# Ledger of designs, part 22: designed miniproteins, single chains, continued (4)

Each design is a single chain, and the fold is of that chain. pLDDT is the mean over its residues in the fold that is shown.

## One batch from the design tools (miniprotein)

Design m12790
Fold by ESMFold2-Fast:
Structure m12790 (fold): chain A 67 residues (1-67)
Amino acid sequence: MEEFRAEADALAPTLPALIEEARALGEELAVRALERAEEAYRAGDYEEAVIYYSFGLMAIAIAKVAA
C-alpha cells in the first residue's frame, strides 16, 4: 500500500499531460485508463491508480508504434 502510494504520488502530476496526449492520438482506451487512474488516485486507491496508469501508458506506446 505505502509503496504504491509513493509511486502514485510520483505519477499523478504526469496524468493531465498523458490524458491530453492520448486524446490527441484518438486513443479512447488510453484516455479511459488514465482517467480511471486519476479517479483511483483521488479516492486513495493507489494500487489501482498505478495499474490503470500503466495500462494507459502502454496503450499510448502501442499507438505510437502502430503509426
Scores: mean pLDDT 80

Design m12791
Fold by ESMFold2-Fast:
Structure m12791 (fold): chain A 80 residues (1-80)
Amino acid sequence: EVEERAERLREKANELFKKAIDYAKQGKVDEAKKLSEEAFRYYGEAVRLYLEAGRTDRANEVIDEARKLHKKVEEEIKKA
């Protein structure tokens, strides 16, 4: 199921962003940036699959969540 594949990619992206935030808090800026970029790629794939499934509501939700998590990584990097 396309929507279920999108959900798995979204979960992977969330896990990667959580790790990126943790690395940023530790001052590991390069590792945080790399994980954040990987997470953004998985979110992009999830958005595409949700749109293919006709779930524009889910796609928009994922876009908003990705923006918020990316912002958190950037803010933690600036504090380091």
Scores: mean pLDDT 84

Design m12792
Fold by ESMFold2-Fast:
Structure m12792 (fold): chain A 79 residues (1-79)
Amino acid sequence: SALREQAERLFAEGLEAFRAGDLERALELYEKATVLYLSLGDNAGAARVLREMARVYEAMGRHERAARLLAQADALEAA
């Protein structure tokens, strides 16, 4: 699926941005990837991206936001 390939590419680019220290760019790319995975019904893919978003928020010191993202990821995989 072209949408799946796009989601995978956005997620990979987000991981590269996070490794480069570009936290804002990583979040932008992760948000786009999450929307595409959810549109595909890929809850596992969306959950994986949300966990990486939580790592970015932890790096920013935003512990409550990170915890909420982890809870959201767990809920998606439980469904």
Scores: mean pLDDT 91

Design m12793
Fold by ESMFold2-Fast:
Structure m12793 (fold): chain A 61 residues (1-61)
Amino acid sequence: SKRVSNLSTAGSTVQRTLEAGGSEEEAIKAARDALIKKGVDEEEAERLAREALERVLRSRS
């Protein structure tokens, strides 16, 4: 689904940002910006970016 593809894009962006030494806040911003560039609206992009961060953090535990 389109939601799964967007969440995957956000997750990859979050992982790259954290691996590069960025903060959780920077990871959310980067993922949100990537989704907006892809055509996702700002509210949906923010929600998906935050969900992606939570999923990435759970995977690192």
Scores: mean pLDDT 82

Design m12795
Fold by ESMFold2-Fast:
Structure m12795 (fold): chain A 70 residues (1-70)
Amino acid sequence: LESLPKEVQHAVLHTSVGILEAAVTVSKKEDLPNIAKAARELAELAKKFGDEKTAKRAEEVAEKAEALYK
């Protein structure tokens, strides 16, 4: 990922967040902790690559998943 152009990095991160958002909607409650973890990891990756919008969106996905399994 680090060796890719910035626009491709952001596209990959944006697509990954979209997949996790969809996963929260269709997943079983037992799978939500794994989705929350993946979303938190994606948020940190997005921050590392300067994609603040995707980082915030990933954090929101993690919070939504966490709220559903608490």
Scores: mean pLDDT 78

Design m12796
Fold by ESMFold2-Fast:
Structure m12796 (fold): chain A 56 residues (1-56)
Amino acid sequence: SSTRRQALEYLRLGEEYFKQGKYDEAIEHYRRALQLDPDLARARKKLGETIRAKLS
C-alpha cells in the first residue's frame, strides 16, 4: 500500500540520519514510520537503539 511505502521511506531516511550521527532527525523519522505502520519491528528496534545512543 502507499501508506506502507511511505513508512518504509521514513525508515530508510531515519537510518541515513542515524549513520550521520543525527539522532534527533533519525528519531523523528522512525516515529513517523511507526505512526504510518505500527508493525514495523525494524523501526521500533532502531528507535530504541537511537534513543540509547543519544543518551550515552
Scores: mean pLDDT 88

Design m12797
Fold by ESMFold2-Fast:
Structure m12797 (fold): chain A 94 residues (1-94)
Amino acid sequence: MPSVEEQLKEYAEELRALIERLRDEGLISEEEANRFLKRIEEALKQDLLSALEELREVAEELRRIATEKGDEGTAAYLGALVASLEVMIAELKA
């Protein structure tokens, strides 16, 4: 299985691609997209636990937006991602 560091990078890349897609579809503004992308870049400069916690927060905020906009598929995907991040955070705190 990939390391936690490799999984973190993969989730960051997936979130980045999703943010760009949501911007292109008009579900979030260019300003909102740029703020989320910056948060991911800053998170990846932090320690592993802090990075995972920030990615979880970004994913949860994006999930709320997707739910409000009626994108049930994106909301479900982000819900699963949040759950995966919460498991990794709990394991690192154990």
Scores: mean pLDDT 85

Design m12798
Fold by ESMFold2-Fast:
Structure m12798 (fold): chain A 84 residues (1-84)
Amino acid sequence: MIPKDTQIIVSIVRDASGAKKGIDIAKKAQKPLIIIHIGGPPSDEITQIAKQAGASLRTMKSIKDGEQFAKQLQKQGYKVFLYK
């Protein structure tokens, strides 16, 4: 269960299934979502479902880069839940 004090959810995904799971979790928690796509440009499907969900979509080279992004948000004072 996502902590009640969470301000932002960061979801690291490789495919549309991962993106859909992150969106479902964020929707149920009623929290903002940032999707980080790993392994090249996101598919049109991932881009479309992120847009429909109002989620921010970013592309990064590795899971480690996505984790560092989440840590940077935490250092800026955000309470981040990282979903992998």
Scores: mean pLDDT 85

Design m12799
Fold by ESMFold2-Fast:
Structure m12799 (fold): chain A 77 residues (1-77)
Amino acid sequence: MKERLIEAAEKAVKEAEEVLKLAKEGKFSPEEIREAAERIEEIAEQVEKAGEELDSEELKERAEKLKEIAEELKELA
């Protein structure tokens, strides 16, 4: 279970990084950027809770990265 959650969190980070890259390139509208930021923030909260419950440093680190990406997206919108 824990390994699958880490894999899912890693995939979420990669997808969020791609969204941030495209947003910085002007590929999304402000509305799309806000929606993406809200979704990524929600995922970050879920990953953080899983990291706390499972005492997983890897999940906590990925949650922090997702929060950073969501904040950058909010600044762009």
Scores: mean pLDDT 83

Design m12800
Fold by ESMFold2-Fast:
Structure m12800 (fold): chain A 72 residues (1-72)
Amino acid sequence: MVEEVRELLEEVYEALKAGDLERAQEADERVIALGDEAIAAGDLETAEEILRLAAEFGRRIAADPEAVAAAL
């Protein structure tokens, strides 16, 4: 699950850089679904790890000038 979440987050990043917003949206929705499944299963350690990875990846995207279409 955690490895699958990492792959999906990288897919979001690649899709955003390629301008494929639909692909980015689909991958993001799958990450959310996996997090929800972990919470529903009572696997709080996995749920926390998924949330941590998503938050860290979100910060990485926000800090990346290429990902945010910086002109430089």
Scores: mean pLDDT 73

Design m12801
Fold by ESMFold2-Fast:
Structure m12801 (fold): chain A 60 residues (1-60)
Amino acid sequence: MDSAVEAAKETARRRLEEMKPPEEIKKQFLADLDKAETIDEVFQAMEDMQKRLYEYLKES
């Protein structure tokens, strides 16, 4: 379980780097990711980041 959670977090961090979101969204996502203790929580953090990014792009 722990190894799978760490692998999911590393994958999420790599995707974050590829997407190059604004610094504020990046910081919030990394904070959410650090709090995640399960794979489901990692996926929730990724979904929350996508929603924040969508709102940012919509307002830009």
Scores: mean pLDDT 78

Design m12802
Fold by ESMFold2-Fast:
Order: structure tokens, then C-alpha cells, then sequence
Structure m12802 (fold): chain A 115 residues (1-115)
């Protein structure tokens, strides 16, 4: 169910938060974000989310990365992995384009905060 999906995503984000708080190493932060992207994609596939539900999930993941001040390069790397996984899962080019837009907006928000 969508509720069970949200609970599992909450656990992924909580684990990412704990791991991020324990390290200042940029490579470890990138690994945490990329693993989170893979786990999000696996949950999206497991629960067979609709296009609208995928976009909500991606926005939530992107918001998490922005709120925890992850570098633009890390958000981009995690986003690229997420997009590749969703393409492999058979999501439409239109949905992939919208996912890219969400991730680009997250990057723009990080860049605006540093200006």
C-alpha cells in the first residue's frame, strides 16, 4: 500500500540522516545519497507506484537532500542513479522528464541558498 511505502521511505531517510550526521567525508556522503536513491527506486518498483506517486516520492527525497545541505554534485549523482533505475523499471520518458525537473529544482534551491 502507499502507506506501507511511506513508512519504508521514512526508514530509508531516517537511516540516511543518522549516517550523514556521523561523517564529514564527501565520498561517504555521496555513497549515502546514492544508496538512498537505489533504495528509493527499489521501493518504487516494489510498490508499483503510479507516475504521480513517483513524483511525490522523488520530491520528498529531493527535499531531504536540500534540507540536509547536501552538495549539488551529490544531489546530481544520486539523481542520475535514481533516473537510471526508473528507466530500467520501465517508467515513461514523460515521467523521467518530470523526475529530472524535480531534481533540477532541488539543485537550483541549493545554489540559491549559497548565493
Amino acid sequence: SLEEFREELDRVLARMREEIEKTTDPLKIAQIAVRGAVELAELIKKYNLTDEEVLEAVRRFADFMVEHDLPVEVIRAAGDVLIAELEDAGYSPETIEKVRAVLDEAIARVEARRA
Scores: mean pLDDT 89

Design m12803
Fold by ESMFold2-Fast:
Structure m12803 (fold): chain A 59 residues (1-59)
Amino acid sequence: SEEREKILREIAEKLRAIGAALDARLAGESLEEAIKRALEAAPGLSREEVEEIARSFEF
């Protein structure tokens, strides 16, 4: 269904943001760089959502 496909796309975007932020953290990058990479990886997410995700990894 259209609704299910939309939910799956939203989940995929969130997972991309999580992955990008976590990769930046493990690479020793700054919080600012993690936010930038996560926004690039998940352009459909708000900056606020991306910042919340990035901050969860304790930079």
Scores: mean pLDDT 83

Design m12804
Fold by ESMFold2-Fast:
Structure m12804 (fold): chain A 61 residues (1-61)
Amino acid sequence: MKELVEKLFDPNEEVRLEAAKEIGKLKPSEDFKKGLLAAVIDRFGPEYAEKVKKAIEEGEK
């Protein structure tokens, strides 16, 4: 989990979105997802956070 969270903030967007999908496959708690998305909003903005949220949800399927 921790290494995937680090990759979520990688300079390469493809690496970040792949990490988001892998985090989704681990089926994280709602509280954990909220914390991650808040950090993504602070660093990359709300528009990019929506892409990360969708990637996590796609990995959960």
Scores: mean pLDDT 78

Design m12805
Fold by ESMFold2-Fast:
Structure m12805 (fold): chain A 68 residues (1-68)
Amino acid sequence: MRTVTDEAGTESLQLDAGYGEGYALLARALGEEAGRPAEGEAVAEQILNSPDVAEQAALFDALKAKVA
């Protein structure tokens, strides 16, 4: 189920879903912006499958570094 634990950072994007959904959406958007939508989508799925918010953030940051 969605979680209501985001009241810092991603609150504007994910009032109900928690950090994972926000990072997944950002990963997809970053992939499209970089011209690598399939790679962004793959990382988004990894983020959604990880319950650890620190790992979710790290996966997004790694994608950003890789495609920049």
Scores: mean pLDDT 66

Design m12806
Fold by ESMFold2-Fast:
Structure m12806 (fold): chain A 67 residues (1-67)
Amino acid sequence: AEELFARGVELGRAGDLEGAAALFREAIAADPRYVEAWVALGAVLARLGREEEAQAYYAKAKALNPA
């Protein structure tokens, strides 16, 4: 999960938002409680202008790691 997340971050920095999203989805599939992957997928969706979808993923991340 963590390795897939790291690769997703690298693709996102390179501007490959689609590739980044795919890797973050794989990280979530490997560990559905990997809060950072939910946040990262939300961030990619926000960068694509899909704010409603981004908020849903952020809400899931917050639910998994309540303060």
Scores: mean pLDDT 78

Design m12807
Fold by ESMFold2-Fast:
Structure m12807 (fold): chain A 73 residues (1-73)
Amino acid sequence: SMEEERLKLLITLYKAFVGSSEYVRERILKRAEELRESNPELAKRQEELARRNEEAIRRLEEEIEELEEKLEE
């Protein structure tokens, strides 16, 4: 059905966003670690940005779970 196809597309899109967001978070955390000794204030700002990114990923994962539950119905 069109509804199932629509749900599958949304799930695919959200999973792509999760993947890209996780990649960005890993890059941010790596940079924070590199900056820890030379610029601890910037490192702390990067860690805070990564924490916000983690929160956004969590919300997207919750949306994916809801969409997958609807697809299984």
Scores: mean pLDDT 85

Design m12808
Fold by ESMFold2-Fast:
Structure m12808 (fold): chain A 92 residues (1-92)
Amino acid sequence: MVLVKVTVRITEGEIPAGAFLELVDEDGNVLAQGTASRTYRVGDELVMNLALSEEDAKLVLEGKVRLIGYVVENGVRKVTATGEVVSAERIA
């Protein structure tokens, strides 16, 4: 396991407080999951500290992942926002 600090900027939409967060690769595989502690809008940045495999850490450090923000309404997963990696750093 590798510890990675990732800063993500919201590029589209809005993430309401309590929404689900996923970091996904280019194929849509989920590498990390979380929840939003507050509302995030376009241009806002959030920091995630992630424990990843060596392979997933490499994808994150290379910026080959994106943030997806979603809510679940009536059992349906609705994507409300997307974000991009603006920085990533191995911290352990």
Scores: mean pLDDT 85

Design m12809
Fold by ESMFold2-Fast:
Structure m12809 (fold): chain A 72 residues (1-72)
Amino acid sequence: SEIDEIKKEMLRLIGRILAIIGEIFDLRRQLAQETDPAKRAELEARIARLEAEREELMRRMKELSARRDSLL
């Protein structure tokens, strides 16, 4: 069913979001120990990219959740 397809996609996105959160946590830990300005800038850029990807996936999750709810 369409609802089952939406639920399956939502579970997939949740898994990806959790992986990104873990990566951001690890990068922030690395950033806390880094003193070189160039390397700090690289880590900050990587964190910013992952946060942007997380926001996009969370937005898609909200859209799928709303679509699921509209079918109930």
Scores: mean pLDDT 89

Design m12810
Fold by ESMFold2-Fast:
Structure m12810 (fold): chain A 70 residues (1-70)
Amino acid sequence: SRDDQIHALLAQVTQALLAGQPLDQIRAQARQQGAQLGLSDKETDDILAIAEKQAANARASSEERRRQLE
């Protein structure tokens, strides 16, 4: 389904961001995969923006939790 395709792309991009892949490569790969799935550039950009926010939040939450452990 479209939702499954969007979720899979979002998860893939988020993992790539967390793995420290170069942003330009992640963006290029997301655009290529999005086009193959029939997504517009805007839809792909929206997914990338969400993935970047999710990756940043995941990193921040992990650091905050580590600081609270004693």
Scores: mean pLDDT 78

Design m12811
Fold by ESMFold2-Fast:
Structure m12811 (fold): chain A 73 residues (1-73)
Amino acid sequence: GAAEKELLEKAKEIGLEKLEEVKKTDPGATVVVTLEGDKAIVYIFRSDGTTIKITIEGDEIKEEEVPKEEAIG
């Protein structure tokens, strides 16, 4: 629906902006965007093995840094 499309577009915008910032110091960084029900999760994988996890739920945005093992396990 419209809400899902808006959420996905917002998540992609946030993810690409964050990836651009991270790539200034880590050109090997990658981004993955997923949808989980009413929220979107953006993962920025850094070359050092750490991950930035951004959770977008409605108008709330939460950013956290997690170890690689916890982000993918």
Scores: mean pLDDT 77

Design m12812
Fold by ESMFold2-Fast:
Structure m12812 (fold): chain A 95 residues (1-95)
Amino acid sequence: AADAHIARARALAEEYARWAVEKGLIDEQTAQEIVGLVDKAIDAIRAGNSREAAIYTTALALLSVGVFWETGSEELLEKTREIIRELDAAEAAVA
């Protein structure tokens, strides 16, 4: 169900933000931006705004590629892909 995928995406985003700050890969401001983008994507999915959902998931992907370029962390890209997969699954389940 959509709610299960939404809950998992949010939990994964919180885990990712905490992990990345703890490892020194990102600062607190970047962590807040990542969680904020996930929350905005969730709000768009719940509202049925597929265009807005795509904008926020794309912004999340681009931000994570930028962090990967600076840090070299493959695990960071993997965690981002997992969040995006849950957001995509949530959007499909709402339709």
Scores: mean pLDDT 84

Design m12813
Fold by ESMFold2-Fast:
Structure m12813 (fold): chain A 55 residues (1-55)
Amino acid sequence: MLEKLRKEAEELFARSAALDAQPDLEAQIEGGVLAVEGAVLLTIIKRIEEKKKKE
Protein backbone atom coordinates (compact mmCIF):
# COMPACT_ATOMS: atom_id res chain seq x y z
CA MET A 1 0.00 0.00 0.00
CA LEU A 2 2.67 2.58 0.95
CA GLU A 3 4.64 1.77 -2.24
CA LYS A 4 1.57 2.68 -4.32
CA LEU A 5 1.12 5.99 -2.48
CA ARG A 6 4.82 6.78 -2.95
CA LYS A 7 4.51 6.13 -6.70
CA GLU A 8 1.45 8.40 -6.87
CA ALA A 9 3.41 11.18 -5.14
CA GLU A 10 6.32 10.71 -7.58
CA GLU A 11 3.92 10.92 -10.54
CA LEU A 12 2.34 14.11 -9.14
CA PHE A 13 5.78 15.73 -8.81
CA ALA A 14 6.76 14.62 -12.34
CA ARG A 15 3.57 16.14 -13.80
CA SER A 16 4.10 19.29 -11.73
CA ALA A 17 7.63 19.68 -13.15
CA ALA A 18 6.39 19.16 -16.73
CA LEU A 19 3.65 21.78 -16.31
CA ASP A 20 6.02 24.25 -14.63
CA ALA A 21 8.32 23.96 -17.67
CA GLN A 22 5.50 25.24 -19.93
CA PRO A 23 5.49 28.98 -20.79
CA ASP A 24 1.74 29.09 -19.97
CA LEU A 25 0.85 30.70 -16.62
CA GLU A 26 -2.26 28.51 -16.24
CA ALA A 27 -0.16 25.35 -16.69
CA GLN A 28 2.36 26.64 -14.10
CA ILE A 29 -0.47 27.23 -11.59
CA GLU A 30 -1.77 23.67 -12.18
CA GLY A 31 1.78 22.39 -11.66
CA GLY A 32 1.91 24.16 -8.31
CA VAL A 33 -1.33 22.51 -7.19
CA LEU A 34 0.03 19.06 -8.12
CA ALA A 35 3.26 19.75 -6.20
CA VAL A 36 1.23 20.55 -3.06
CA GLU A 37 -0.80 17.32 -3.46
CA GLY A 38 2.42 15.31 -3.79
CA ALA A 39 3.92 16.95 -0.70
CA VAL A 40 0.80 16.12 1.35
CA LEU A 41 0.98 12.46 0.24
CA LEU A 42 4.68 12.24 1.20
CA THR A 43 3.89 13.69 4.65
CA ILE A 44 1.17 11.05 5.21
CA ILE A 45 3.52 8.26 4.06
CA LYS A 46 6.26 9.48 6.42
CA ARG A 47 3.87 9.49 9.40
CA ILE A 48 2.71 5.93 8.62
CA GLU A 49 6.32 4.72 8.25
CA GLU A 50 7.38 6.32 11.55
CA LYS A 51 4.42 4.71 13.36
CA LYS A 52 5.26 1.28 11.89
CA LYS A 53 8.92 1.50 13.01
CA LYS A 54 8.19 2.61 16.59
CA GLU A 55 4.62 1.38 16.86
Scores: mean pLDDT 78

Design m12814
Fold by ESMFold2-Fast:
Parts: C-alpha cells; structure tokens; sequence
Structure m12814 (fold): chain A 87 residues (1-87)
C-alpha cells in the first residue's frame, strides 16, 4: 500500500491562534490515530484578518504543489487541508 500523508495548513490572527493551534492538534491526532496517515502541519499567524486570509490562500497553493510533487515522484497519496481562523 502506498504511503498516505496529510498536508495541513492553518492561518490565524493572533486572537484566534489558540483555536487554530487546537484545530491543528486535533486534525493531526485524527489523521494519525484514526487513519494511520503521516501528518505535516503548518501554522502561520497574521496581524490582520486580511493577511490571515492571504496566508491561507498562499498555503493552499504551496501545499497543493507539494502534494502533486509527492504523488508524482514518490507515489504517495497526499491530502491537503487549509483552514483560516479569524476573531
């Protein structure tokens, strides 16, 4: 069976960072324990809601490119999730 990896990106404002951190931890636990997937997670904190939204969009593009690379060259199955947390 091919290796499965979950690429998770979370962008948040400073006020929402604790919620975003808990979301990332829960997503990692669920993917690793319930599905047996390897997890690579990223958290970016922004000063404004507009910056957090932009960082989320940038993360989705970058993680999708990474997923495509892993699938094409390593034959892994990659899943991408990106979430943005605002106050």
Amino acid sequence: MKKKVYLIGVAATKEAEPLAQRHLERAKEAAEKDFGWEVIGFLKVAETPEEAIRLGEEMRELLQKLADFLEKYLGWEAFVGVDVFLP
Scores: mean pLDDT 83

Design m12815
Fold by ESMFold2-Fast:
Structure m12815 (fold): chain A 80 residues (1-80)
Amino acid sequence: MSLVEFIDALEAKAKANNGKLSVEEALELLREYLESIGVPEDLIEEILKRLRERIEERGGVVTVEEFLQLLKEIVEEITS
């Protein structure tokens, strides 16, 4: 899965749900993307865990923009 395909998939899910992504759908798509680009499984699990916690703090639903921003922050925290 390319980054463009991943973002398109997130946007399609959000469009079906009044502009919001459910935690389960967003994390499933993210797992597929990270596996496709060769991210190690242990790192994928850490990213998904932290991202789930951040989304749950927001009531379990986020926009695509919020999801991508949270992902960026978590990746920077883990890889720094």
Scores: mean pLDDT 82

Design m12816
Fold by ESMFold2-Fast:
Formats: sequence, structure tokens, C-alpha cells
Structure m12816 (fold): chain A 60 residues (1-60)
Amino acid sequence: GPSDEEVLDGYKEFFEKQTGNKELSEKLKEKVLEALKEGDEEKMQEYILEAQKEAQKLLA
């Protein structure tokens, strides 16, 4: 599958494109990067999924 960096970049671009909100996408990227620094891959995946769900809710 894709690397963690590719997944992170993909979600940032997706979220920014879908919502037009760069500030929110930047904050989500920061949280994911913090989780990566802590070595908490599970928390990283949770933030990515949360970002996707929030984007869908805002557009629905």
C-alpha cells in the first residue's frame, strides 16, 4: 500500500480541495506529524479518518 507520507499528503490535499480550508488541513497535518513523532501510528490513523469524516459532514 501507500507510504505513511503519501497517505498524509493525500489526505491534506483531499481535505483542502474538498473544504477549501487550508487552516483546518494544516492543523490536521500538524496533529498527524505529532503522532508520528510520538511513534503512535494508531493515533495517526485516527486523525486521518477523523479528517475524512469531518470533510464529508461539512459537505453533506
Scores: mean pLDDT 66

Design m12818
Fold by ESMFold2-Fast:
Structure m12818 (fold): chain A 60 residues (1-60)
Amino acid sequence: SLPDPAVIEATLYVMLGALYKRAGKLDEAREWYRKASEALRTVPQYRDEAERLEKEADEL
């Protein structure tokens, strides 16, 4: 089966968040992690991961 588009989108957002965090751009990193969390919340199997990402964004 094909991967869920929301999971692919969230993966890209996490990668962007990590890049911005490494660059010291914490506000941008937070926004991308929150977008990743929002995308994963649409997929029941990934609700716990979505909550983890939201917490990670809040702790930046």
Scores: mean pLDDT 84

Design m12819
Fold by ESMFold2-Fast:
Structure m12819 (fold): chain A 69 residues (1-69)
Amino acid sequence: MAEKLLEEARKKLREADEAYKKGDFETARKKLEEARELLDKAASLPLSFDQDVELALLQMGAAVLEKAL
């Protein structure tokens, strides 16, 4: 279900952010790519309005972290 994909993507983005803050840029990049794959899968599914908003926010977070790396 899309809810589980968005939840897992949020977890991976948090792990990527924590790795970035610790200076572990290799782990941060790996976790970011895992999150992006989950977000791409969620985007391929029918979503409610609230899920679409969450997806957009998570995609923006991923893009910001990618530019920081």
Scores: mean pLDDT 85

Design m12820
Fold by ESMFold2-Fast:
Structure m12820 (fold): chain A 72 residues (1-72)
Amino acid sequence: SREEAERLREEGERARAAGDLRTAAEHYFQAGLLYKELGDLESAEEAFTLAYILYEELGDHAAAQRVAELAR
């Protein structure tokens, strides 16, 4: 649902503010998937971009590539 996607985005923002970059990336990625399913492509792109950046910062290139693939 949209409410679930927004909640995951907010949880991602809270995790990022707390310095928990992996949890933030995971929540942004899940939010992006839900926004995409809802047809909200703008919110999906924003969430996927944040997840990608955070996974790259973590050195988790495999997770970053998975985000890039599913953001298509």
Scores: mean pLDDT 88

Design m12821
Fold by ESMFold2-Fast:
Structure m12821 (fold): chain A 55 residues (1-55)
Amino acid sequence: SEKEKKEDQAYNYGLKALEAIEKGDLKTAKEYLEQAKKYGMSDEGYNAGLEYIKE
């Protein structure tokens, strides 16, 4: 379904954000987190991602 496809996109952008965090590219990580949020990532998930950027 379209809902499932959006959830897949949110998940994929979340993974890309984690990869960017591992590389130390915090700007790119933030951009991917914003895309994940656009595709349906929860506010809790988004905020958890932002905490990794602060650390």
Scores: mean pLDDT 78

Design m12822
Fold by ESMFold2-Fast:
Structure m12822 (fold): chain A 100 residues (1-100)
Amino acid sequence: SMEELVKKILEETIENLKELLEESEDPALRELLEEIIEELKKLLEENASIDEVIEALRRHIARLAAYAAAHPEVRAQAMRAEMTLGSAETGLAMLKVSEE
């Protein structure tokens, strides 16, 4: 079902972000990643709609892009997180098109 596919993408995204969090040594980036992980967990628990998940991913992509631009020293790590969220957003957008 659509709901099961959305949950699978969220679960995979959360696990990928947890791996990036474990590799990161920058306290501010770690805090940002933890905040993103917790919001995605909440969306998963609340059975959020595909549109709500896409909107949340887009907001966090923008946050990570802004952080990467402001902090060149952690840019590569922030960009990896941004790419992880971007992959999830693309997957959900394609899933939405296939259901319409």
Scores: mean pLDDT 87

Design m12823
Fold by ESMFold2-Fast:
Structure m12823 (fold): chain A 90 residues (1-90)
Amino acid sequence: AVELLNEGKRAFEAGDYESAIEYFKKAIEESTDPSIKASALYYLGLAYAKQGDKESAIEYLKEAKKLFESLGEPSAAVVKNAEKKIEELK
């Protein structure tokens, strides 16, 4: 799961959004760690946004935000970034 998340991030940074989406989907499917799932959902939303799929981007960013909030993490930065991207895509 962590390996798939990291591979997805590398693909995303390289501009390979199609491969990034595939890796992030696999990371979500294989991970039991909600933090890894939340991160993968966040990047999956960003990758769909880069491809112009606003509907999928918004859905995955909303799922990521909800999961990050449920984790009770003190760093609101990721939640704020997800919310900002959701608003930018509407």
Scores: mean pLDDT 78

Design m12824
Fold by ESMFold2-Fast:
Parts: structure tokens; C-alpha cells; sequence
Structure m12824 (fold): chain A 60 residues (1-60)
């Protein structure tokens, strides 16, 4: 489900807050393929990952 994909993406970023943009794109693509996400959901997932990364890096 999209909700599970979002939780897995956030977990991945929390474990590796230094993920590159390329690694983020690959993570989002893999989750989108696994969970059958729409282009809109995939874009939202990418935004969530980038926001979480920025937040964690700012607080470190």
C-alpha cells in the first residue's frame, strides 16, 4: 500500500540520512514498482523522502 511505502521510505532515510539524490530516486522507484504506485504517489513519496532527509540533516 502507499501508506506502507511511505513508512518504509521514512525508515530508510532515518537509517541513512546522507542518501544521495540518485539513491533517493532508486529507492522511490523500487517502492513504486513493489507497491504499484501511481506517478502522483511516486512524486509525493520522493517529496516525503527529501523533506525527511533535510530535516534530519538540519537536526544532526
Amino acid sequence: SFELAKELARLAVRRHPDLTDEQIDRLVDSLAQAFGLTDEEKDELRRIVREEKARLQAEA
Scores: mean pLDDT 81

Design m12825
Fold by ESMFold2-Fast:
Structure m12825 (fold): chain A 76 residues (1-76)
Amino acid sequence: KEEEAKKLYEELKASTDIEEQKKLALELGLLGTEVALEGLTEERNEQLSKGTKENEEIAISLDFAVMTASSLLRNS
């Protein structure tokens, strides 16, 4: 599960397609691991720091994934 989260996080960081990044973020969030939560939080903050409209769209999806991962971790 954590190994899967690390793999998805690397794929998310390597992706150049906005829709693919959003899909990978949700998949990573649904794993509900500490690795997923940390990686999604870091990526969200990176996207927000860039200040473009496209980066804001990605950051919103990442924030939703962070909330998902956090909820799953809390209920474990």
Scores: mean pLDDT 77

Design m12826
Fold by ESMFold2-Fast:
Structure m12826 (fold): chain A 69 residues (1-69)
Amino acid sequence: AEPVENTGYKLTEEQKLAIVKAAKEAMDKGLSREEAERLIYQALLDAGAPEEVARKIARNVANAVALTQ
């Protein structure tokens, strides 16, 4: 199996919560995919995630948020 979840970086519990909170906020506010990606990316950086990991996760989560629209 190729799980999309395997980013090569082990997320902390705080980083996981930051993703969930940012994604919910983006959905609640009706943000565009691009605005959602930016919000999630910034939340991950604030939670101490490396830029490369934050960018990959933010893109994937923002795409999922856009599909839920």
Scores: mean pLDDT 75

Design m12827
Fold by ESMFold2-Fast:
Structure m12827 (fold): chain A 82 residues (1-82)
Amino acid sequence: SMEELAERIKENLLKRLEEVKEEYGLPEEEVEKLKKLIEEAYKRVLEAIKNESERKAAQLLTAEALRVIGEIEDAVLKVKKE
C-alpha cells in the first residue's frame, strides 16, 4: 500500500540520517532537527493518503522525500566545509 511505502521511505531516511551522523559527525542539534523534519514530512504524507487523491498523495510523497534527502545532503556539505 502507499502507507507501507511511505513508512519504508521514512525508515530508510531515518537509517540514512543515523549512518551520516556516525560517518560525518553531524551535531546532535542538527540530527534532532532532521529527525523532526522526517517525522513531520511523514505525517503530511499520511494525511494526504487519507484525505487526498492517490495521485496527489504520490506526488507529495515524492516531493517530501526529495526535500528531506536534500536537507540531509546539505547538512553533510556544511560539516565538510568546516
Scores: mean pLDDT 85

